# Designs tried in a protein design run: designed miniproteins, single chains, continued (4). Part 30

Each design is a single chain, and the fold is of that chain. pLDDT is the mean over its residues in the fold that is shown.

## One batch from the design tools (miniprotein)

Design m13022
Fold by ESMFold2-Fast:
Structure m13022 (fold): chain A 79 residues (1-79)
Amino acid sequence: SMDDRARELLREARRLNDEAEDLLKQGRYEEALRLGEQGVRLAVEALRHASPELVPEVVGAAIRSIGLQTEALIKLGKL
C-alpha cells in the first residue's frame, strides 16, 4: 500500500536521524550533516505516500533531521 511505502521511508529517515545523533556525539560533524540531509530527502519522499494520519510523524522526522543538520553546522562554524 502507499502507507506501507511511507512507513518504510519513515523508518529509514528515523534510522538516519539516530545515526546522525550518534555521529554528533562522536564529534563527526560533517558525516552527521550528510546523514541529516539524507533524512530530510527520505521524509519528503515519504510525504508523497503518507496518509493524513501519518503526516505528523513524517513532519516530526523531517524537523529532527533539520535540527541535527543545524547542530552540525553550528559545530562546524558554518552558522
Scores: mean pLDDT 89

Design m13023
Fold by ESMFold2-Fast:
Structure m13023 (fold): chain A 91 residues (1-91)
Amino acid sequence: GVEAAKKAVQEEFEKYREELTALQERFRALPDEAQEAAAEAVREEALEGQKLADELKAAVEAGDAEKARELAREVMERLIELYRRMIELAE
């Protein structure tokens, strides 16, 4: 059910936690104006990522653990790619 789907998402997110945290810390160390410019440059990709996050939420609420796990992986992979791109643009 829903609890199994939540657990699947948590387990998948944990696999990416260290890499995502390192990228987020690196991005937050950049000047505010560089962060804002990079975020604006990737705004369309961020909106696409938000749609994927909404699909993940729906899969969790439906109790679909397999779909939730697959979407959680895709969300994390896209978020990591987004931070890498923002850092490249800001540096």
Scores: mean pLDDT 86

Design m13024
Fold by ESMFold2-Fast:
Structure m13024 (fold): chain A 65 residues (1-65)
Amino acid sequence: MKAVESAKKDIEDFLKRMEEEGDEEARAYFEKNLPKAKNEIDKGFIAGVADLYRAVKLTVERRKA
């Protein structure tokens, strides 16, 4: 459960940064924290977070269109 709890916090921090300051800070936050993943469970969860980031970018693009 620790890997899931850590990734949940990373997701929450990421979403907060993105909503407050925009995508650039969220991206920088992820680049800083992704290299810390050392086990397969963390890697899997971080992959899910990356997919969430992509979904958010698509949503922003739709708002502009």
Scores: mean pLDDT 60

Design m13025
Fold by ESMFold2-Fast:
Parts: sequence; structure tokens; C-alpha cells
Structure m13025 (fold): chain A 77 residues (1-77)
Amino acid sequence: MSTVDNPKLRYGTTSEKKAKELLEEAKEKGISLEVIVYDSGVQLWNDFLGGALDIIDGPEEYFRLWRQLGKLPELHP
């Protein structure tokens, strides 16, 4: 069938505005993209670490995750 519900990438973000813009751009480009909006960066990190997300919002978020993971004082899920 023409419409398939297979996400190409799972994208996590904490911004609803960003999520809406990403979904519109993905649709315009013909990309199946699942965007998940989080109220908290901690929830975003937990889902990313758990494998629920393939990519997170912006390269700076990777640095945050990496820094948190490297320090890992009490932020362990």
C-alpha cells in the first residue's frame, strides 16, 4: 500500500515547536520520521539510552548525553 507506518528514524526533542517543524520538513522530504516530545531532558536521555530513540535533538544534545554518561554521579536510570 502507499502509506506505510515504518519509522525511518526516531527523533527525540524537548521542544514542541521543533517537533512540529521537523515533522513538516520530514513530510516535505518524503521521510518517515517519528518525533517524540519530552518535557524533561532526563526522560529524553533515558529513552535514548534504552534504545527507544535513534537520534536526539541537535549535536549539543549528544554532548550533554556524553557528559552525563561520563560523569554519571546519580543520573543513572
Scores: mean pLDDT 63

Design m13026
Fold by ESMFold2-Fast:
Structure m13026 (fold): chain A 109 residues (1-109)
Amino acid sequence: KELERKATLLAIVAGILIAASLFDDSPEAEKARKYFELAYRAANLAIEGASKEDVQRLLEEAKELGVSPEVIEHLEAYLKDGNPEHALRAAEILLDEGVRWLEKAEAER
């Protein structure tokens, strides 16, 4: 499980670097970057923990970006019980959604 958390974090970092390398101001590339940034922050909740205020800010930014209801549900669960598995699951879903936006950005090349 610790190895899975570390692998998720590394995958998110790789996604951020790939999205940043596009030199593209397309809405798809920008959205991919935002998803990967949120995924990184969610993964850090699972690894290092965070204050309730930090989780609330992440939740608000996720809602503003229009992430899937499943991500919102997991972040709200983390706010209630502090279980890092909720934060890890949110990070995994955000990573998957970010990859989909990255694929759309690449299709424009």
Scores: mean pLDDT 76

Design m13027
Fold by ESMFold2-Fast:
Structure m13027 (fold): chain A 86 residues (1-86)
Amino acid sequence: ASNARFVVIKVTSGKEKALAAPIGTPVTVTLEDGTQYKGRLVRKDEEKNLITIFLDEPVSVPVGTKVTVTFPDGSQVEGIVAGALP
């Protein structure tokens, strides 16, 4: 497992919220086990239902991991990790 700063998430629920948020929005990524990572929204791909989060710290996040992305207003977006980059 390699460390990742960028996590690409395929949105499965809450697409409208994910696409409405500005680039640079601080978010919390929560894994199914309750582990939390802080980061910011750096990219959106509406056609592919993908968002990219730049993490505050490098972490090991496997592709296929279920995640919840929490926005500053308390809104949540659900997704699956589609990619991770150093």
Scores: mean pLDDT 82

Design m13028
Fold by ESMFold2-Fast:
Structure m13028 (fold): chain A 98 residues (1-98)
Amino acid sequence: SEKEKEEEMLKYLEENLETLEEELEQVIKENPSMTEEEKELAELVIEKAKEAVETKKVKEKEKEVELKLLELLLKKAKEAGDEEAVKKAEEKLKELKE
């Protein structure tokens, strides 16, 4: 699956981005024959990787907020004795967690 490959790549980038950035800085320092264009391209790739990781983190935070909102809705429905609202909230929570 294309999505599974993207997810694995993003996870690897999230875990290794700081190390990769440090290694890139070292390569640039140790290779003075590297053209300005090659340096700019390498920096652009790292910047795009950072943006992709940040986008993933934002989506994860959005899901976390949605889960918390549904948990609050479930609590409120239980306190009100609304069995239908409780069922709907439990079904949505199950869907989001799976």
Scores: mean pLDDT 76

Design m13029
Fold by ESMFold2-Fast:
Structure m13029 (fold): chain A 87 residues (1-87)
Amino acid sequence: MKAVESLIENTEKLIKERPTEFEAQIQAGITDVVRAVLERVGGLSKEMSELLRELSRALREMDFKEAEKTIKKIKELLEKEKKKKEE
């Protein structure tokens, strides 16, 4: 879970900064990291895995509006999963 949170924070920061000269390189690198998290982090729900795939797609397409929207959904799902563990 902390790995997903760190990934989301770093991705959100890069989307906000949008360094134009390195945008394609940054986008490609983050897409690879998202895929690595999907493959290596155990215990992800199907919903979380689907949202991470959507994020990877949006980043590869450089659709930063969709990427930000997906990040918001991931944050909401993380909060819901924390709440379920406390019940």
Scores: mean pLDDT 68

Design m13030
Fold by ESMFold2-Fast:
Structure m13030 (fold): chain A 95 residues (1-95)
Amino acid sequence: MEKEKEAKKLEEQGKELEKQGEEYLRQGDIQKARDLYRQAAELYKKAAELLKDVDPKKAEELEKKAKKLESKAVSLDVGLTLLAIGDQVDKELGV
């Protein structure tokens, strides 16, 4: 079915972005890693939507992957916020 083929393409694109996110995270580019994880999650969601009526089991698996990546992105976002607050306090105390 064409929907399965399109979903596979989206899943592969999601995997590529997830891998890139992990690479940027290792390099310390937390902002880029966060954005890539969010983009990968959106691709997995789109793939799941395409498979909902064709392969519900695979759709559920892709939805779980998307949620996991969203959770990772949220964790990175919280980390960035805490780092920004810390830097602001350090600058105020450094004067």
Scores: mean pLDDT 78

Design m13031
Fold by ESMFold2-Fast:
Structure m13031 (fold): chain A 96 residues (1-96)
Amino acid sequence: PLEYPPESLFLSEEEQEEYKKKLIEEIRNNPELAKKVVEQSKKILQDYEAETGKSFPTLVDLLNYLAKQFEKEGRDKVARMLRSLAEIVKEAEKVV
């Protein structure tokens, strides 16, 4: 399983939005970074499928699925982080 920090260490909603915007801007200006994000996304999907037997078409789908599960567990900060990461990955896929 992926290691998740304690909820108290996750950014606030406002801080997550600021970091998301900054990372999206960096990805749009750096195709090499976008390519690395896409390659890591493929590895994460393969590792997740190997561990759980569940396959997803994209990392965006996996991240949104995990966010929903964490929301059900009351872990709203980690869920928001995962949704922000999904948006960053989606932007990287547009650049590559």
Scores: mean pLDDT 77

Design m13032
Fold by ESMFold2-Fast:
Structure m13032 (fold): chain A 71 residues (1-71)
Amino acid sequence: MEKERELANKLAEEAEKEILELGRRGASEEELVEKVREAVRKAKTTIKDPTSVSAASIRAVGALIDALLSK
């Protein structure tokens, strides 16, 4: 459980950083959405714990919203 949670947190943090950085660089909405889809897919295929997958997915969506609102 703990290792799954740590992996989920690491994947979520990496996705958040990538999405926010793309937003700062003026990436298109389509590129930001695609990055979120990639992050969610990776979490679902890598992490067995559904709560950790949900948490990581929510963080990725949050980063997308923040990046879009910063335009």
Scores: mean pLDDT 78

Design m13033
Fold by ESMFold2-Fast:
Structure m13033 (fold): chain A 72 residues (1-72)
Amino acid sequence: SSRVDRLRAEIERLLGELRELAATLDPERRREVLGVLEGLRSAADYAVAHGDVEALEAVLRALRLLLERLRA
């Protein structure tokens, strides 16, 4: 659906931004962040396969919270 497509696009955008930000971190913290991003990508892919808008919105919220945490 168009909503699933829009959420997927926003998730991919944030994953890209967070991956770029992770590259600026020390190796240990970078490894932790990349592990979280892998888990969230997997959850998003599963949600897309099932048209699960609520799960995609949860992934998007988690990515936004991670971004705010890394900025703090």
Scores: mean pLDDT 88

Design m13034
Fold by ESMFold2-Fast:
Structure m13034 (fold): chain A 85 residues (1-85)
Amino acid sequence: SVSLPLRPLEPEELEEVERKFKELKEKYEEHKEEIKEEVKKFAKENKELAEELSNRLVPEELAPRESQLAGNAVARFLLEIVEEE
């Protein structure tokens, strides 16, 4: 399973992650293919950050209820690339 134990986020860090996630969610809706490619490239170049994001950025709102992995496409690309590296 793709899951990493990370240190607890400070409240400020958590707010930044949530804010960036909401921004990605809005942009993903408008530019799905472009964002998928950018996220895929970003995750390959930044494995450690991709692992952190895959663990913290899994959205219940975007994820299908029955998904075992991250339910949204952005999180799926992050998890997939982290696993394959």
Scores: mean pLDDT 51

Design m13035
Fold by ESMFold2-Fast:
Structure m13035 (fold): chain A 74 residues (1-74)
Amino acid sequence: SADDQLQAQKQALLAEAQKQIKEEVLKKAKELGIDPSKMSGEQAELIYKEIEPYALEVEKQLQAQLAKLEEEAA
């Protein structure tokens, strides 16, 4: 159905945004010499603080894409 197609597209956009954030976390961990498989909570907080501007931009783009997709489906 059209609703099923819209939900699938929304899930794909969310999955892509999550992938981008995860890849940036791994990249930042590598730059800081942190092993992501052995990362402490403190190290995780440091990495998330460092990537926060990027994560906010990804979230902003995701929200814009979801809004446009919803509008185009109306």
Scores: mean pLDDT 83

Design m13036
Fold by ESMFold2-Fast:
Structure m13036 (fold): chain A 75 residues (1-75)
Amino acid sequence: MLKEFDKIKQQLQDLLQRVTDPKLQQQIQQLLEAANFAQKLAEKLKETNPDLSRAILDTVKTALDQLEELVRRVE
């Protein structure tokens, strides 16, 4: 589960390197910062509230998927 956050952050970094639009770069950077915060929260919750920890991860995954779709539609 927590290694999936590292994968998400890597995908965001890869996306940031490919995108030339400054607004998209800013959105990618903001999601990367949000993913770092979400990872810390999910790590803290993983044993006491695993369902909430999983929901946090799934929310970040959904945001990444939507951002990648936005990049495809603009480029």
Scores: mean pLDDT 80

Design m13037
Fold by ESMFold2-Fast:
Structure m13037 (fold): chain A 72 residues (1-72)
Amino acid sequence: SLLGPRLREIVRETVRELKAAGVTDPDKAVEAAMERLREHYLAEGFTEEQADKVVEALRPAIRRLVEEELAR
């Protein structure tokens, strides 16, 4: 889907920036990626409640992508 490539890019950018700042904690990377994705949905016109629900539903996928990127 169109969301798949964008989700991967947000996770890659987030993990790359955190690693540059010396942060390699997967839990911190997941929370940072979720916050970035939340901001993306708010910019697309979602309400805070809608954005929070969508991002939370994506947490398992975000965690998987974060762990994959941290292993590089």
Scores: mean pLDDT 83

Design m13038
Fold by ESMFold2-Fast:
Structure m13038 (fold): chain A 57 residues (1-57)
Amino acid sequence: GEAEAVALIREGFFDLDRIGKLLGVETSELQDAIRANASKIKTPEDLIALVLETAAK
């Protein structure tokens, strides 16, 4: 679920396939969102916010 995906990102595990499966989103959708926002991702918190926003759509 969401809490497990957040924990993985905070621990530095950027397995997008697993994160996508936990959140019910396609890995390609997460990759596209990250690529589009790469310059804005400076902390794990930025990545968490982007991933959760992408999953909410």
Scores: mean pLDDT 79

Design m13039
Fold by ESMFold2-Fast:
Parts: structure tokens; C-alpha cells; sequence
Structure m13039 (fold): chain A 85 residues (1-85)
């Protein structure tokens, strides 16, 4: 059984991995505990020049990404959107 705190840690590690995978800077803006084993993480992605590209909400349950949603996308700031392969 995974606690909410363990799920938060696993989610933060997944966000760090996603940043490395996309080559973008990932900043965790907010973490919300939505259940005993589920959290919602709000992440801002920046290019290497510090331009905000998009804001994504990631739902993590038992250390796994169960939902990913783009909340904000900034026109002209990014040619390539951030996404999982």
C-alpha cells in the first residue's frame, strides 16, 4: 500500500524524468493530494532560455501517471509541445 506522501515523491521523480526526456526545464508549481494514493502535480515547462512553453497537470496514482492534461499553452513561445513519447 502506497501512502499519499510516497505517491508525491514518486510523482516528483516522474516529473524530473519527463524534463530530462524532453530536454526542457520542468518546474513543479503545485502538488495536490487528491486521494490516499493519488496526487495532482502542476508542472511548468520552460525552454533553456527561460521561456514558459506550457503548463501541464499530471495525475499520479501509486507512482504511475494515470492522466496528463495541458492546462495552458503559450502561442509563439514553443514550436515543439511537451509530451510523453
Amino acid sequence: MMSAAETVKAGAELVQRLGKETGLLASIEKIEVTGPTRVRITVSFYDKSGNLLQVVEIDVENGEVVKMEVVKKFPGAAKIPVYLP
Scores: mean pLDDT 69

Design m13040
Fold by ESMFold2-Fast:
Structure m13040 (fold): chain A 90 residues (1-90)
Amino acid sequence: MEKKRRELEIEIEVEEALGNMKIAILKIEGKESEEKRKKIEKETAEKVKELLEKAEKEGISLSEEDLEKLLRATSNEEVKKVLEEYLKKL
């Protein structure tokens, strides 16, 4: 179970990193807008939600400590909402 929980944490961190990279690329290209940033943030949050729901179906759950760590690390408000909703279910 511990290994599966760590894999889930890493998968979530990877999805957030990919979202952050997309936003960084838009900034470098001078194409960043609030609308485009929010679309990427929502896309990332949907992927995180899907990962959590799939894990729950397989009997894998993150600890409160793991969720708090992810909440502190994320700058994505939509991901924060997903993680907070999951934390409340614990």
Scores: mean pLDDT 82

Design m13041
Fold by ESMFold2-Fast:
Structure m13041 (fold): chain A 68 residues (1-68)
Amino acid sequence: SVVQEAQTMEQVQPLLDQAIKLAHDAGQGQLAKDLHQKVTQMAQQGASPEEIKKVIEQAIKQIQELQK
């Protein structure tokens, strides 16, 4: 439901905001946009906060690997 999606987004929001900022700081605006869309879709599909956080953490790792 919309309420469950909102609760999930609240739990992942701090990590998502951090990842998006890191992506923009790295010049990876497209990655930031793709990550935001993917996280939103996962929440809409009923993914758990834990599942979404794993996706965000993987994105952060990818951004760090691109900053060589």
Scores: mean pLDDT 83

Design m13042
Fold by ESMFold2-Fast:
Structure m13042 (fold): chain A 115 residues (1-115)
Amino acid sequence: PSDQEIEDAVYQLSYASSVSSTKSLGLEDIADATGKEYTDLVKKMHEAKKKGDYDAMAEEVLRIGQLDADELKRAGKDDQAKGVLDGYNIIAQGIKNKDQSLIQQGINKLLQTSS
């Protein structure tokens, strides 16, 4: 896959996570704290991408996934938390391997799980 295809997939991931994680908690103070952590991780992911460091980029994606999963566990949604972690792991593997098909499979897993 091209670097642009990987970039587009990561942008879709960042958007999906941003919409899901901050609004699903129903607790304003926790949502604000999680939103700040999420924003910092997304920034680090973009900085890694700018440097062409796909291993670092994949690591930040996994950290975002862990943050989302922890929020779902706090809400008592353990099955969804597992699905989210599975999706982010697939995306991270795709980023490391520059495998657009694998990245798209992981994104589809996340979108299906967050519904």
Scores: mean pLDDT 68

Design m13043
Fold by ESMFold2-Fast:
Structure m13043 (fold): chain A 122 residues (1-122)
Amino acid sequence: MPSILIVDDSEEMREELKKMLEELGYEVKAEASNGKEALEILSKEFFDVIIIDISMPEMSGLEAIREIKSRYPNQVIIVVDGDPSLAPEALAAGADEFLLKPFSKEELKEAIERALEKYRKS
């Protein structure tokens, strides 16, 4: 079962994502409220997928994605954000998928499956 790290500065959004993911049969192993906290968690634990919002304080999600990919090149990253104009920047930074808020549970599932399949043969 894929293990997931959620990175979002909104507690409500983390709770919503966790509920959706658990209903889909995924395990949410950890949560972070910013990119720095996410990097600290990743130094101690491995996750199959990171779901990250790029509109965060302290470290922008784009900086977090670049730092994560620099340290963990094969880490699967899915970006969630309400601004569709950020999708090209997120993908260029190393994100594997971009989900525009609001998204459905089905769209979340499809994005995770696509991202995981990319690395299943690597």
Scores: mean pLDDT 80

Design m13044
Fold by ESMFold2-Fast:
Structure m13044 (fold): chain A 75 residues (1-75)
Amino acid sequence: SMEELKERAARIQKYFDNTIEELLREQGLPPTRENRAKLSAEFNEDMRFVAKAFGFPEGQIEVSDLVRAVQEALG
């Protein structure tokens, strides 16, 4: 859905703007290795979803293309 696309794009934007520790604090999670790994996995899933929505093949999206896709999804 468009709402899910926007929510995932907004999370990717937060990853661009914040440290991992700040994002974990926002979620109420301690900054452990496990929680950092989970947050990174969430970012990768959100990136895959946004990339697929904009027609980029899996594993072939450049950072600049991801930035443009996030901007387009958010308006």
Scores: mean pLDDT 80

Design m13045
Fold by ESMFold2-Fast:
Structure m13045 (fold): chain A 65 residues (1-65)
Amino acid sequence: MSKDEILDKVSDYLVENPEVGKELLNAIENEDKEKVEEIVDKISKELGLNEEEREIILEYVYSLM
């Protein structure tokens, strides 16, 4: 999948799972990298994403911190 397709899937997931979205935002605001990695790992597993696709999500989220 392209980077844009991966990020769109994550965006859709967070809209459908607002509690996960709130947890992710709190981790970003607190600059809690361990918690961000835990949440991104969970989302990636739920969406069936591979290691390369997970890394794209992590890089994007880290850019927001």
Scores: mean pLDDT 83

Design m13046
Fold by ESMFold2-Fast:
Structure m13046 (fold): chain A 61 residues (1-61)
Amino acid sequence: SAAERAALLAELRRLAEELERRGMHRQADGVRQAVALAETHDLSVEFLRWVLAEARRVLEE
């Protein structure tokens, strides 16, 4: 859904900022690239959920 997609993109932007704050510049850049691609291309919600899960995993390490 559009609402779910918007919520995922907002959370990904927030996590990119958190990764950047922690000095994880490569991971933050990767998340920002996924958001940019999702805004210009029809990336699946499943792919966005995977990126979200990976970003959260990295922050917990």
Scores: mean pLDDT 81

Design m13047
Fold by ESMFold2-Fast:
Structure m13047 (fold): chain A 75 residues (1-75)
Amino acid sequence: SLREKSRELEREVLEEMIRLAGEIDEEAAKKMRELFEDPNATARDLYEALAEELGEEKAREIERRALQILLDKLS
């Protein structure tokens, strides 16, 4: 379903964001990875953890870059 595909894409975006965060700050990436492996954590929890470590502007930049990388792979 579209909802299942949307969830799969969200997971791929989060994995790419963790990878990009790790290029900047290993500790930020580690915190995001721990949340990513937690079945009770949401995508928002991961984004908020990234924003707390690197700041909101850098977190938004990482999200936009992750989305662009995945969009390019789908093209």
Scores: mean pLDDT 82

Design m13048
Fold by ESMFold2-Fast:
Structure m13048 (fold): chain A 93 residues (1-93)
Amino acid sequence: DKLIEELLEKIRELLEKLTDEQRKKVAEKLREEAEAEPDEKLKKAYLEIAEAVENGDFEKIEEILSKLDKEDQLAVARLLAGLIQKELEEAKK
């Protein structure tokens, strides 16, 4: 439970660091993940999170993740944190 809380806090902090253009790029990457996802529930979650990221809506991201089981919530939260971190790292070039 603490691990999920720590990931959510990290996502909140990382999301605040993104520009509007960077949020759109992260959302595009989430949509690419959704296209590759064979699980319909996870595919839907990625698409909904992509929209929330594009809008900078952290509360909506929390809501979407809360509807997933614990394993899927951790997997999706880790992927999201990683995508945001990668976008921020690429911006340093």
Scores: mean pLDDT 84

Design m13049
Fold by ESMFold2-Fast:
Structure m13049 (fold): chain A 94 residues (1-94)
Amino acid sequence: SSIFNEIKQLLQNIGQALYNKDAESALKYIEQLKSLLESLRPQLPEESQPLLEEVLRLLEEAEEAVKNGDFEKALELLEQTLEPLKKILEALEK
């Protein structure tokens, strides 16, 4: 519940920064989300590790898009993280 709410808040903060074309805030929140997800790695079962790697890759691509001023692409990449993130969170609920 606490981790779910923190991830949800970071996703909302990233989305808002992208909408405002605020590269500095977007990069800050993406880095915070990446750090939080890495901290969850030891709690994830083996079968969920590829999902974590997929999310981290999408976030790295979103960072590159932000650095290039492509906020629309960054938002699309962020949206692609939602389904694998949901599966990761479901795997933590046992």
Scores: mean pLDDT 88

Design m13050
Fold by ESMFold2-Fast:
Structure m13050 (fold): chain A 78 residues (1-78)
Amino acid sequence: SKEEAIRRLAERVRNDPLVEAMVRRTLASRFGEETADRVVAALKAGNVDEVLSLPPEVQDALVRFAKTLENAEKIKAK
């Protein structure tokens, strides 16, 4: 689900500075630095409700990023 994908991404952002940097750069290039800062802060705080209150296009970008990370991990695990 969208909520599950966002929750998983939030955990990754909190524990992996490289994932945080990648998420921030991706969002900043598409939506601007202010939006990127807000989203990263919410993810680091584990505030899923704040993330779900963002515009749909931002939420969709996060879900897509979460799926990309999951696919990359599955490839490396094989």
Scores: mean pLDDT 79

Design m13051
Fold by ESMFold2-Fast:
Structure m13051 (fold): chain A 99 residues (1-99)
Amino acid sequence: MSVVEQVQQLFDEAAQRLRDASVEEAVDIVLELERQIKAVAEENNLPGRVIALMEASLTSVLMYLSTSHRFNIPVSSEEIIARLQKARESIIAAIKESL
């Protein structure tokens, strides 16, 4: 399995878990996903810039969740998944450019 395939699978698993998750559970799912994809990056000696992008992209999703919860802004699983999918696209592009 390629690094790209491993990271894609982790995002797919996270998206599946998010379908029935509360906002609080969604935060834990995104934090676990960040830990898992960073471990894959470190095991495969990906450049620090890719790891930094993984952190930045998922922090963006976490900030959206935290802000929405704090200000009682309605969020749907679809909106969370869409933001996660944009993070996935950026991360996968960076991995491919590093290979």
Scores: mean pLDDT 85

Design m13052
Fold by ESMFold2-Fast:
Structure m13052 (fold): chain A 72 residues (1-72)
Amino acid sequence: SGEDGARSGEAAARAGAAGDSAGAATGKHQMYLVAETEEAREYGYLGARAGAAGDAASASKFGQLAAVAGRE
């Protein structure tokens, strides 16, 4: 869903902001590209599920993983 995609993008931006502003920009931009692939949807879904379960760390990690996976 659109809400899922937005959440994944925010998680990636948060990870970058914690250590690298460039990473935040890259993660956000990549979310649009990766969200169009099946792989991106899969990681985004896993991240959203982890977040819903209360595991913010896993949610953030999956969001970034989705962006990286799409780039590869």
Scores: mean pLDDT 57

Design m13053
Fold by ESMFold2-Fast:
Structure m13053 (fold): chain A 93 residues (1-93)
Amino acid sequence: MKAKVSVSFRAVGAPGARVLDSQVEEGEKGEKVTARVTVSSDQPLTATATVKDGKAEGKPVTQQLSAPEGTFTAEFTVKEDGKDVIVEFTLAA
């Protein structure tokens, strides 16, 4: 059974930042899944993606996003079939 990737968002000190689009993949154990988020902001942001619950393998990924729009892409390897993978995106100014 394929694992479903879900994304959650946390904005810290980034007033006016908005999530415009998010895309996630499903995958089986050993496959790579991609989470992609497009963010609008009037200032550059630091975006950090972290896997919650340990159901996928990947180190926290940090990327600087440009104003007025930036896209963050994070790739993780699925560790367990049939388990939902939660990727948390933290956005900070």
Scores: mean pLDDT 73

Design m13054
Fold by ESMFold2-Fast:
Structure m13054 (fold): chain A 100 residues (1-100)
Amino acid sequence: SPLLEEVVKLLEETQEKMIEAIEKNDLERFVEIFRETAARLIEIAARLSPELAREVAELARKAEAEIEELIKKKASLNEIYDVVEEFLERVYNLIKEAVE
């Protein structure tokens, strides 16, 4: 599926950018990458259905809340990355199921 190929490419590019932000200990850049990726995933989901876009947006809000809580607790970027990785995996599976 061309749409799944677009999602996979976005996820690969996101992982590379996040690893670079972690290596530089750049929390602000890391959060920026997360927000930009979440917005693009919501846009992709919206092309499939408005309902899927809402579900992805709800997952993004939950992940952002968990990230903000970890930041307040001064958690490592690696711990914050685990939350993002779970979010990205869940969104990928939702889009894959909707396309297949």
Scores: mean pLDDT 90

Design m13055
Fold by ESMFold2-Fast:
Structure m13055 (fold): chain A 100 residues (1-100)
Amino acid sequence: SAEEVKARIDALYAELRAVLADPSASLEEQVRALRRFLLQVLHLASRNLSPEQVAQVEALVRDLLETVGRLLAEGVPLEEFRARVLELVDAFVAQVHALL
């Protein structure tokens, strides 16, 4: 089921990437899509991983949200925000895969 969890995370990430790549998507829509993605990953982790692995995923989610919060506070342009979030989520997905 590790490969099935990875495949499901990849599918969720593809859905998020589609929103982040949409030039008509507002900042609010992008933040909402990111939050939905992270909640879905946490839900998958809680149902399929050990308590120790879940705690590691929760820490990664917290760190990502804290960094995104700083970007929002800085008021970076939408295109820069999109690029930075894509880099952060790509690193997050790679780290979660490494836990599986």
Scores: mean pLDDT 88

